# Ledger of designs, part 32: designed miniproteins, single chains, continued (3)

Each design is a single chain, and the fold is of that chain. pLDDT is the mean over its residues in the fold that is shown.

## One batch from the design tools (miniprotein)

Design m9090
Fold by ESMFold2-Fast:
Structure m9090 (fold): chain A 78 residues (1-78)
Amino acid sequence: MTPEELLEEFKKRVKEIMEKESDPEKMLRALQEEYRWFGEQVLKEYQQGKLSEEEVKKLEEEVSKILKEAQEKLKALE
């Protein structure tokens, strides 16, 4: 998969969690688990020479923003 495809998959998964789950604590845990898995995947690809340093920076920044935005929306709902 390309970095673009990985990022789009992460966005889709976050959206599905926010739509399907009704318990805020369970949603938060699921979001953190997806973020951790994605971060580990990106790091592994980088260590194998499949991603450039610049690609890793962009992916980490984008997924961090997505997670932060989702968490803030969750807090606003209380």
Scores: mean pLDDT 77

Design m9091
Fold by ESMFold2-Fast:
Structure m9091 (fold): chain A 92 residues (1-92)
Amino acid sequence: SREEVERELEDVLVGAVTLAGQLSDEAKRQEVLALIEEAGRHLQEGRLEEALRLLRKALDMLRDEAIRENNTALLSRVDELLARAEELGRRA
């Protein structure tokens, strides 16, 4: 249901905040966090498609930074959240 997708998306956003906090690059950490905050705002306003778009953008930036930092643990966690976001997009 839409309510289940919204709840699960909120869980993914919380996970994304935690992973963003692990970035060593302060400027990139702030860019990713800003996208996650914007996604959360759209979700609170019922704009599910826009929330998903911004979350995917944030997760893509996180993935690129995990690769750049050679942080394989972070990369694995980001890929798990990307898979969940992709699944939610198919249900939305």
Scores: mean pLDDT 89

Design m9092
Fold by ESMFold2-Fast:
Structure m9092 (fold): chain A 78 residues (1-78)
Amino acid sequence: MEGQKYLDELKREGSKAIATAAKNPELQAKAEAAMSEYSSQISALIRAGADPKTVREKAEEGKKTLKKLAEEAEKAAK
């Protein structure tokens, strides 16, 4: 299903952020929480039959949040 593609992309970004924050428990917990929350919201939208634009926009919001957390983890590692 089309919505599954966005969910898979979000989980991929989340896994990357979690891996990047592996040595920073606080940032790792934030990345795990963000991935879980956005995955839940996207899954709920897909089940509710939301239009593809709405699903995509929520996935992009989640990916942006996860990328920011990964960047913060990289900076903290320096």
Scores: mean pLDDT 81

Design m9093
Fold by ESMFold2-Fast:
Structure m9093 (fold): chain A 85 residues (1-85)
Amino acid sequence: SLGERMVAELEEALRTGAPLSPTVQAILDAADSLPISEATQRNIAERAGVSQSTVSSLLRALNSENPVLELQVAAGVLRLREGVA
């Protein structure tokens, strides 16, 4: 499924530093840019420039109690890696 492919891509990026597709990168950047109280599926989709169904597919595939928080943590980890020489 689309969600499973996006999760596999995110897991690979977190493990190896491989680049994310534009779609997954946009979703992570959108989630990271929003305070948790405003990080709704709709707001993430609007900022990422993707459909709400695309965001929903990723969030469902993460199979987490708080999938948006998991995305924000993932974005933070990747950002810290970029800042470390």
Scores: mean pLDDT 83

Design m9094
Fold by ESMFold2-Fast:
Structure m9094 (fold): chain A 87 residues (1-87)
Amino acid sequence: SKEEIIEEIKKILEEVYKIAKELEKLGKKEEAKELRLEAEILEGLLLIVLGVERITGEELLDLLKKLLEKAKELLEEAKEKLEEAKK
């Protein structure tokens, strides 16, 4: 459902912010800053998509699915940066 996709996006972005905080603790301040900025952009896009009244039904679901894919990509990038920082 729409609500489930929105919740999943928000949960993924929360995980990205947690990883950014861990990167900052490991001295990777620029990597943490980049991840936070990318997560903030996706949050902003989610709000825009939800706020545009003409975007409804199947079009809304398709856009939410694309945002979910982008959030998942960012989470994988965040995990890779964290693993590199631990080496």
Scores: mean pLDDT 87

Design m9095
Fold by ESMFold2-Fast:
Structure m9095 (fold): chain A 124 residues (1-124)
Amino acid sequence: SKSELAGSALKELEELGASPEIIEQLQQRFSALGIQPDLSAPVGLHRSFLIEQEIPKSVLVSAVLETAELLNLPPPVTEELLAEVERGANLFRVSERLQELLGEQGALAGAVFDAAVLIHLLEE
């Protein structure tokens, strides 16, 4: 369900040490879509769902920009991620590039990006 997907995404963010502010902002985004997150959902359920989706370039762009704002990413990092999307990168390549660029923060940034992709997919 959409509630289980949202709950899975938020649960992963909590496990990776996301700030309460980031979690609250993403929870409000899901709430605006009429989705109440089910935190009893297993971790990684949303990632399994996203793997099966053909994600539009517009969704990837919106998710990169939202991730950059939420995490205050340096402009060169954001520019490189947008360049990867322009080159036809899929979800996995963008996530891999985030981890390459951000080192120790890469796992958290990837989890924020996955949540942002899910939000933008569920808007349409």
Scores: mean pLDDT 86

Design m9096
Fold by ESMFold2-Fast:
Structure m9096 (fold): chain A 76 residues (1-76)
Amino acid sequence: MTKQQLEDELRELAERAVDLLRKAEESGNPEAIKYVKEALENIRKAHEALSKGDIEKAQKYLDEARKNLEKAESVL
């Protein structure tokens, strides 16, 4: 994975997370809200890792973010 590919993935996941958080809050689903918040925390950690040039940590955080967004979508 290149740094640019990870930056593109981070942007995609961040946009998806914001949209899912709104939907979860509107539906009043606490499980979905929990998963989206966990994804947002991992996205923030990935952004910090990328800013420090830590590509391996950034990838791990983005992988965790994606898993949590998939879990949120499954319960919405």
Scores: mean pLDDT 86

Design m9097
Fold by ESMFold2-Fast:
Structure m9097 (fold): chain A 86 residues (1-86)
Amino acid sequence: SDEELIEKAYEVARRAGEYAKKAGLKAGESENDAQLYGETAEGVALIAVGVGKAIGDPEFGLEMAEKVLRKAEKMAKEGKSGREGA
């Protein structure tokens, strides 16, 4: 159902933000910058869900949000904030 997809999407977005913040902190970023990375990752995941709904494909939106989460988890494991090393 759409309600289940929305609930899952909010949880995915929240987790993406948490991992992005952890990645920033591990990379030696300030607490304020790490918080902004978390808020940005969560926001991007939520926008992906909104776009999916707007184009009539909420499952695609959730899949895109899950990709944001996977990137954040990888960055947290590697101790990278995304500002260096590309």
Scores: mean pLDDT 80

Design m9098
Fold by ESMFold2-Fast:
Order: C-alpha cells, then sequence, then structure tokens
Structure m9098 (fold): chain A 84 residues (1-84)
C-alpha cells in the first residue's frame, strides 16, 4: 500500500506539471483531458483504499493532498482560459 500511495502522488504531481505546460502552450483541451484522466485515476485509487485499507488519518491526509493537486490543476486551466 505505501508504494501505491507514493506512485499515485507521483502520478498526480507529474500530471499537474503536464497541465501547467499544456496551459502555457494554449493547449487547453489537452490540459482538460489530462486533468479528467488524473481525477479518474485518483478516484479509482481512493476507492481501492476504501475497500482494502481502514480509513484513517493517513488515508484522509492522502485524499486531501490529492484533492489539492486536482484543485491546483483546475485553477491553472481556468486562469489560462481567461487569457484566451
Amino acid sequence: MEEAKEKILNFANDSLAQVKRLAEEGRLDEARQVLNNTRQQVNDFLDLLRRYTPWNKETEELENTLNKILQESEEIIKEAEKKL
């Protein structure tokens, strides 16, 4: 489980970096696709955690961290959309 948590965090952070690059390039549709894919994989991972691990403080902190990464990605896309 710990290795899986590290992998999902790395995946989410890599996806955030990709969203930043795509938004800077004006490739907003691709940035949205990356965010949507990342959100789906994060939700799938959290569902697996709920099924196979007791929901505790560490799991809650991981969920909060992943949600913050997703929120930052969404804010980047929204800001880029305002600039056209």
Scores: mean pLDDT 82

Design m9099
Fold by ESMFold2-Fast:
Structure m9099 (fold): chain A 79 residues (1-79)
Amino acid sequence: MKEKALEAVGLAATALYRQGRFDEADRTLKEGLKAIEEGKYEEAVQIALDAVRSLPDSPFTREARERIEKLLEEVKKEL
């Protein structure tokens, strides 16, 4: 579970960095990593998904969004 939450937060931060949204990327990392530290893996993946959904549609953001959505479903099944 922790690995899936870390992947989701990392994907969201990468997508934000690619779009030049550095402050939002850093905030997403901080909030997501805090949720992971607290064992709130579903919350961490939701933070990542919400961040990526704020981005304009592009092939990179669409791929990241789809992957994070799948990670959220997997986390919900196990937690």
Scores: mean pLDDT 83

Design m9100
Fold by ESMFold2-Fast:
Structure m9100 (fold): chain A 72 residues (1-72)
Amino acid sequence: SVLDRLRQVLSLARLEDVLEDVFGEDARTILGLAPGEERLTVGELLDRRVPDPAERAALRALAAQNAASTTP
């Protein structure tokens, strides 16, 4: 899925930045949101798509490592 692909390639911080930009354009298509879900903030949507707190912690750790690697 698009979200899974982005989550694997991008850090959590970058994923939020990308989704924030996309939400102005085509967020529902990217995430496959129901009409009611489009009212949620980007952070709320990510929380729903990544419900496992351990996975969210892993994404934050990955974000720090990816920032050091890809953002000099």
Scores: mean pLDDT 51

Design m9101
Fold by ESMFold2-Fast:
Structure m9101 (fold): chain A 90 residues (1-90)
Amino acid sequence: ASARAGIEAAYEAIQEGLARAATETDGVARQAAIAEGAKRALEHLERGGADEAVAEFEAEVARVRAEAGASEDAALAAAGVAFRERLEAA
């Protein structure tokens, strides 16, 4: 229950960060929105005490960056999709 709640909140934080970034035309403000989304996502996972979920989140972000040569916003979007799929499977 705690881990699932943390993953759901992390997914929502990622989506909110990406949505805010999409409305920004300034690169600094765009990166700040993405960073805030990622920070909130990690805080939700850490508050849940789910070290495994935190490790899985970090591994998924690293995987997307490596395989796609993706920017951080693309990595966050892919991580959000992966966690959404995990919630649907739970």
Scores: mean pLDDT 66

Design m9102
Fold by ESMFold2-Fast:
Structure m9102 (fold): chain A 73 residues (1-73)
Amino acid sequence: SLTAQRQIEQVKRQADAQLDAAYKAQQERVKQLKAQGVDPRQIALQYTVDSLRAIGDIVEAELAQLQAIRQQA
């Protein structure tokens, strides 16, 4: 339905906004670690782990919302 289509578009826009916010937060964390003199390799490893975890959480939330919309449609 058109209503379900609009709800899907809203969920996707919310997920995109959350991913952008997570990216900005991760960049700020990297700046803080560099300022503290943390080893560049350690910063890269931490960034990778934190990025994958944050993306995974956001994607799982998006998929759950999309599934709920499909069940209601």
Scores: mean pLDDT 82

Design m9103
Fold by ESMFold2-Fast:
Structure m9103 (fold): chain A 81 residues (1-81)
Amino acid sequence: SDDYNRLMQQGRDLFGQMVTAINNRDVTGMQQTIGQIDRLIDQMQGQIPSLSSDQQQQMQGRIQGMQDFRDSGRDYVQQLQ
């Protein structure tokens, strides 16, 4: 679905945004990106029941990856403060 493709692309965009913020040691940018990741995870979880089995598996994997990445980003923010 269009929602599936949009959410998957937003995940890729947020990954790149977070990597850029980390490389620049931009604490504010990292915190803003973490908030956007949390919102995207909620949107992704809400879409799972309406997806095909293959898309559900891919989306669940991306949610787990985004959660791990978010938590690592939070730890890094704490280390920089």
Scores: mean pLDDT 87

Design m9104
Fold by ESMFold2-Fast:
Order: C-alpha cells, then sequence, then structure tokens
Structure m9104 (fold): chain A 60 residues (1-60)
C-alpha cells in the first residue's frame, strides 16, 4: 500500500463512517500526506484517522 492509498482510505472512512463532508475529508487527506511525508503508509493512516476524529468532534 502506498501512502496515497492509505490517505484515500482515511478519506473514505471520514465520509462514510464519521459523517464528514467530502471537502473536510479532502483537507484531512492533504494534511495526513503532508505530516506523513517520508513516513510509512501505516503512519500516514494513523495521522489521518486522528485528524478525522478531531474534525468529527468539532462538527458537533
Amino acid sequence: MTPEQAADFVKKVAVDRLGLSEEVADKIKEEALEKGKGKSHGEVAEIGVKLAREAAEKQK
């Protein structure tokens, strides 16, 4: 799995499971890839999931 594929997976989870908008999920994907630059695909996924959860908490 590439870091880009991991970020795409996080975007799908953010929209489908956390109810975030596609626009917010795209920003999370971009931020996860930036923060995960030079890291493994697993670390990119972990960063993205953390960002998605934080965004979901803020939308309430």
Scores: mean pLDDT 78

Design m9105
Fold by ESMFold2-Fast:
Structure m9105 (fold): chain A 86 residues (1-86)
Amino acid sequence: AVGRELLEELARLAREGRFEEGRELLAALDAAQREAMRRALAEEAAEELRKMGFSEEEIEKAKEAALTGNQEAQDEIGKIVEEKEK
């Protein structure tokens, strides 16, 4: 719940072009909130990737990367989503 609410707020700020506020939101999160948001992001990303025509194998890889909390893996998921939006 908390993770999804944080993700929805971050997505709203990004959609509105309010990237500085999004950055400040992320900087204010504690470790537990960041983990909850990563889990919510992985679930939302999986659903969006499925809608975009990604394979279930690609989606599973993306979820694993997000859940490990690895910054490089999270950046890779962000790039995949961004490329499909373009």
Scores: mean pLDDT 68

Design m9106
Fold by ESMFold2-Fast:
Structure m9106 (fold): chain A 89 residues (1-89)
Amino acid sequence: EAEALRAQGEELFRQRKFDDAIAKYKQAIEIAGENDARGLNNLGKVYLEQKKYKEARDYYKRAIEIDPTNIEAQSNLKSAESRLAAEAA
């Protein structure tokens, strides 16, 4: 089930096994459908921790498009965009 895959992804993320966490979150999104705002936000969080700010920004934008009330995704999007601006400077 998508919820079990997300739980596995969260455990792997806590263990800092980022590629494994990404794989589980992507499997969860595949089962739940591409409009899974929670799964997209979780992917954004993993990419943000990896300092892959472009990927993090893109996933957070998609999560907010689906659920504009997601405060965590909104805050994390601002963080990712700030880091991208710093990299460009």
Scores: mean pLDDT 82

Design m9107
Fold by ESMFold2-Fast:
Structure m9107 (fold): chain A 105 residues (1-105)
Amino acid sequence: MSEKEKMLEILDRLESLPDAPFLLDLPDLSKLPRYLDVVPNPMSLSEIRDKVLNGEIKSLEEFEEELERMLAGVERAAPAGHPGLLAARALYQEALKLIEEIKKS
């Protein structure tokens, strides 16, 4: 299995999680004009998938870094206990587990 195929398999599993809709797409920035002041490089699962498909993310290490960037963005923007923050933390932990499992294959 190629690195690209491994990353896409992990994304498919992450996108199947119940809380994935909170992280699937970027928020409507037209409704949140100050969002980019808090999160200058916003990231979503959809943006990560596009970067994998376009070859901008070439390895599981780069993939993990982009997932961490997504989590960091949500942690900067969301208040404590926000559903999106809880979803991002849970999804990131599951992603790390899936990355380790797929490295063994």
Scores: mean pLDDT 77

Design m9108
Fold by ESMFold2-Fast:
Structure m9108 (fold): chain A 91 residues (1-91)
Amino acid sequence: SVEELVKKVEENLKRLEERIEAIKRRLDAQMEGMDPARQEHVRQVLDEQLAQLNAWIERVRKEIEEAKEKGDQQTLEALLEKVEDQIKALG
């Protein structure tokens, strides 16, 4: 059903956000051993990548709401797969 698909996509987005936070914490710990110039460069690259990823997540959330209002199960199934693929890509 539409409601079950929405729930699954939202649960997958939560898992994605939790994985991103875990990766951020691990990278912060690794950066503690770096010189200041390297830390600044790594933080800049990370911030740019996180901004892009957060913008993507915001677009997915908007697509979920639109698909939910329209009862568009195909779009919700496609979004479910896209979020799962993103989680897998992050390792």
Scores: mean pLDDT 85

Design m9109
Fold by ESMFold2-Fast:
Structure m9109 (fold): chain A 75 residues (1-75)
Amino acid sequence: SKEEEAQKLLEEADKLMDEAFKSPNTEERIKKLQEAIELYEKAAEVAKDNPKLRSRAVSHLVAAQLELIAVELES
């Protein structure tokens, strides 16, 4: 189902976020954050007709985007 697809994408993106936070290498951290952002965007689109899942995906997407900006500003 679309709900199961969205949930799986969220789980994969959350794993990438965890890996990004554990990475000591800035370039690797940026790559993982970018991959997580792509998966959260896809999850939000797949979940567009499910407000609870879409809200979760969008919230995590925003958090990932803010973290990417923070990492890039830290250089």
Scores: mean pLDDT 87

Design m9110
Fold by ESMFold2-Fast:
Structure m9110 (fold): chain A 73 residues (1-73)
Amino acid sequence: SKEELLARFEKVLDEIAAVLKEMWPELKDKIDALRQQELEQARTMSSAELQEAIRGGEQYLERLRKKKAELEA
């Protein structure tokens, strides 16, 4: 359902925001604002657009986690 897709996208955005705030704690408020904006925009998306956004978000999160690990090595 669209509600399940929205919930899944919100979880992906939460994980992205958490990693970004760990890497750049000084940008916490900006990161939280961008997360909220993405969630609001997601409510206007079709199921197909939400599936694409989830896929893109998951790919971004994986790349971000790898970058964080490299910076901490």
Scores: mean pLDDT 87

Design m9111
Fold by ESMFold2-Fast:
Structure m9111 (fold): chain A 80 residues (1-80)
Amino acid sequence: PTAEYIRELGKEAIEAIKKGDWEKAGEIIKQLVMAARALGLDKLADELEEAFKKGDKEKAIEYVERISEEISRQAERESP
């Protein structure tokens, strides 16, 4: 995935979480978790899944921002 694509997914997930649309947020988070695990970011992926399962809006937003930023950073290094 491109850095732009990941940043857009992160923004959509955060908006869905803020609106309480957990179904939409869950689908986007699933994509972010998959991308993170592909890059070896398993701890961040686990933490995001746990925050989502608990319905912790603040933590879910925090981990979505962190995971999106880290994936984007990795994608930019691997895709010049």
Scores: mean pLDDT 80

Design m9112
Fold by ESMFold2-Fast:
Order: sequence, then structure tokens, then C-alpha cells
Structure m9112 (fold): chain A 80 residues (1-80)
Amino acid sequence: EAEKAAEESSRMIKEMVEENREKIIKLLMEEYGLSEEEAEKAVEEGLRRAQEMARKLAAVDPEEALRKTKEMIEQVRKEV
């Protein structure tokens, strides 16, 4: 269960980032004044950290891991 929740959370994060990659990069460039290269690196680092956090949370609380993953994605959207 915990392992499956970690895999599902990681997949959700990756799919959301891939589906919205261009928009996220553009928003980071416009809102924070990042270059395209900097924005791409920020997205990659964000993805890695999010997946690691999801795996750690899933090991302790699978349901909370899914909830936190969704909240994190919404936070990125609302901050810009």
C-alpha cells in the first residue's frame, strides 16, 4: 500500500508537470524573472523534491501523501 501510494503520487506529479511543463516554465520566467534554462532546472528540481517527499510521506501515511501531493501542485498554480 505505501509503495503503491508512492508510485501513484510520483506518477501524478510527473504527469502534471509534463502536461503543464511549458506553462509552468513560462509562469516562472514571467513571475520570478528566471531565464528559460533556470526555469527548466527549477521544474526538474521541484519534480525530484516532490517525488522524494511523496515517497517519504507514503511510507508513513499513504493517504496524507496523496493529499500533500495535490496541495503542492495547487500551491504552484496559485502562487502565480
Scores: mean pLDDT 74

Design m9113
Fold by ESMFold2-Fast:
Structure m9113 (fold): chain A 117 residues (1-117)
Amino acid sequence: SELEEFVKELEKFIKKQAEKFNLSEEVKNEVNELLEKIFATLNSDLPEKEKIARVAGLLARLLDLLRDNLSKEDAKKFFEELIALLEKKKKTASPELAALIDALIDHAKAQLARIEA
């Protein structure tokens, strides 16, 4: 599905950033646990709308985890690169996926503002 392909691309981006910023094995394990919960939700028999809502919540938790475990400088770079990726993906997204991407962009921008405050 388009949602599954989007999540797989986000997983690759997040794992690459985790290696780039030398996150601890403990934090990498927590990231992997949240990603497993996201994929379990995608593979469930839940209605699509409920899958999107749960995936959105789990992705927000993942972004909060990364904010709390990155240095201020690395968190800023991470969220700026994430926003750029999300804006690019939104250009070709379906309306439903675009709504999810917008929610993630808003959450990422809120995290970036919190880092700058």
Scores: mean pLDDT 86

Design m9114
Fold by ESMFold2-Fast:
Structure m9114 (fold): chain A 89 residues (1-89)
Amino acid sequence: MDEQRRLMLEAQLERGKELYKQGRYEEAAKILEEVIEEMEADPKLKNDPLLADAYEALADALEKLGKTEEAKKYRQKAKALKEQQKLLS
């Protein structure tokens, strides 16, 4: 596992959550989409619990932007990933 890569993505996720807390929902969504894209493209990170957290954070930002259907899709992705992780534990 690339610990440094994961720590960088975790820091970007926290940046997205901070932007959300500041009401900067469009900027939060952009950072969170970048984190998700990087994690989904990496076979070592595709099943990481951090990705489920990123999906939920993006869904929250999308709901604030009125993108309710997109938010539902990301919440479903987070749920599926969490269920998959429980089966492997």
Scores: mean pLDDT 83

Design m9115
Fold by ESMFold2-Fast:
Structure m9115 (fold): chain A 90 residues (1-90)
Amino acid sequence: SKEELIKRVKEEIDKLKNATTIEQMIEEGREVVALMAALISLDENPSEKAIELLNEMRKLVHEMETASLEEAQKLRDELIKKANELIDIL
C-alpha cells in the first residue's frame, strides 16, 4: 500500500541519517530512491515536480560513488531534504 511504502521510506531515511561510511550512504540512498520510484509508480498522473525530485535524488546517489566522505555526507543531507520534499507532495 502507499501508506506502507511511505513508512518504509521514512525508516530508510533514518538509516541513511545514521550511515557512517560512503558504502552505507550509497546503499541506503539507492533504497530510498527505489522506494520513491515505487511510490511515484502508484500514481496514475505523477506531477512534473515529483519526477524532477526523483531524478535529482538519482543524480545525488550517483555523485556519492566518486565522492570523499565529507562530500558524501553533504550529498546525503541534500538527498534527505529532497526525499522529504517528495513525500510532502505525494
Scores: mean pLDDT 89

Design m9116
Fold by ESMFold2-Fast:
Structure m9116 (fold): chain A 100 residues (1-100)
Amino acid sequence: MIKPKELTEEEKKAVELGRALSELYYAIKNNDKDKAIEIAQKLFGIPKSELEGLTIDEIVEKLIEKAREQGKDYLVEAIRAALNGDGEKAREAIRKYVKE
């Protein structure tokens, strides 16, 4: 029906979120706090001023708390799985999140 060269909206959201979580994983692994802050701003719109005084671990905690506060359980699972290097579980959680 539609030209299959374009992803669906759900697939686009899943790819974008997966990429952001992959970037977050590498930022944490490399102790790149500035990159972790950028990803937090992109995923949740959290102001840089709220994140500048935090450690990388505290930034991750704040992201998980924000997702829980919004009732986004699959997003919490996706963040945790991505940070554990479990790309397969992260992708599954992302797919459930974008379809919910």
Scores: mean pLDDT 76

Design m9117
Fold by ESMFold2-Fast:
Structure m9117 (fold): chain A 79 residues (1-79)
Amino acid sequence: KIEEELEEFEKKKEELEKEYLEKLSTAKPEEIPKLNEEYEKKLTELVKEAIEKAGAENVKKFIEEKKDVLLLRLFKELE
């Protein structure tokens, strides 16, 4: 079950990343800071959800294995 929760987390993260990149492709320079803030906020909520479902240690290990620097930073901010 933990593997299923981590797989769902990865899928949702990929969906958020795709949406963010699509918005960036049409964004004006002045819109970029707001898009970055919205993306980080959504990622933070996703990390919180994953911790609740899979546990903090499992989520941290998963993020470290993926070498996702942004996710690891957001995870540490939740401590």
Scores: mean pLDDT 81

Design m9118
Fold by ESMFold2-Fast:
Structure m9118 (fold): chain A 81 residues (1-81)
Amino acid sequence: MTEEEKKEAFFDRVSALLERAVSEGKITPEEAREILKIVQEAIDKGKSLDEIVEMIRKKFGDKYPELVEEIERAAREIKAA
């Protein structure tokens, strides 16, 4: 996979994780949209997967540690592909 393909796969994976978290009542739809916006804007700016995960952790890591851990795991799995 190219770096661009990995970032697209990461966006899709995070989007799916957020949809599940919203459906399970773990996060608000507004916060899910904010996380997805952070991912999209960071990808558009050429940030690495590690930098995108760090941005999410800095803002949401204390409030949603389990969700951020799932996002970090998704990034690691995609980097290994």
Scores: mean pLDDT 85

Design m9119
Fold by ESMFold2-Fast:
Structure m9119 (fold): chain A 67 residues (1-67)
Amino acid sequence: IDEIQKEIKEKLKKLGEVYKQYEELRKKYQEEPDESIKQKMDQLAQEYVKLTDEITKLVHQKLKLQK
């Protein structure tokens, strides 16, 4: 349980970091549209999706162990 909780916490921290970087790039893209910024945003969006999927699986595993 503790290991699963720790991994969820670590991935949530990473998710927050990715979201923060994405928001900063999104604001830059609105001011100065640039393909390199768009590519970085796409990369962060992919990372965000992977992290949310991993977190969801860990949360489901934790819920089964708490029953």
Scores: mean pLDDT 80

Design m9120
Fold by ESMFold2-Fast:
Structure m9120 (fold): chain A 55 residues (1-55)
Amino acid sequence: MTDEDIERTVARVREIMRAEGISDDRIEEVTKQLRESMRKDVEQGKPPRPVIEVE
């Protein structure tokens, strides 16, 4: 997963959260945590995971 993949995923999550009526401040905090988690996954060699798949 590249930085571009992480940013694309974060942007998608932001769009979903805004549609759900979550405040921009909270969205920013959640997306910061998501970026950090995804960067850790990359460091551990894990493949990119889709944010909205629950199957």
Scores: mean pLDDT 71

Design m9121
Fold by ESMFold2-Fast:
Structure m9121 (fold): chain A 62 residues (1-62)
Amino acid sequence: SFDERRKKLEEELRNNPNDRKVQLEMIDILREEAAQLARQGREQLSQSLLEEVDAVEKDLEE
């Protein structure tokens, strides 16, 4: 499930915050979760999650 994959990636990022591969996988999972939230009508939560993802993605592009 998304929750299980997300938790594993969060744990990996806590242990190694600069792992770019894990960071990119986290971005993908969070975008998928945001899309699911939007489909469920939780647009505010989806939007907040997408804003967090966009901020992280921008930092990785530096």
Scores: mean pLDDT 76

Design m9122
Fold by ESMFold2-Fast:
Structure m9122 (fold): chain A 78 residues (1-78)
Amino acid sequence: HMSLEELARKMMEALVNKDFEKLRSILREAGRRFGLPEEEVDEYIKKIEEAIKNGDFDKAVSILREFLQRAREAEAAR
């Protein structure tokens, strides 16, 4: 199984390459693995995509960090 750290690296790679299809796939996989609701994961994806479309890479990275923190909290709760 892929670790949260490995998933974070792949998410960052997809984000840098503006590969939205890969980014969605990786975030949804992380959501399934760490028990996040699909609606919550889709909201994070939407916010990240909007930040990138607006040219705000720092905001996109910040939102991704919020997602990763939420995933860590969900993992710790089990």
Scores: mean pLDDT 81

Design m9123
Fold by ESMFold2-Fast:
Structure m9123 (fold): chain A 63 residues (1-63)
Amino acid sequence: KGDEYYKQYKYQDAIAEYKKRIKENPNDAKSYYNLGEIYKKMRDYNTADKYYKKAKELDPNLK
């Protein structure tokens, strides 16, 4: 795809940041939700769904 390097760089950086936040606070629903959004953009829908479900369990108000 035309912008694969740009997207890959941004996604990897964001994933590393949110995973670090989750490691520090496993109840950080926002980080789980953001990981779900990133994996969805990468078309890894199975991983995205898992993070969304975790985020919703921690904060049911997240959409």
Scores: mean pLDDT 76

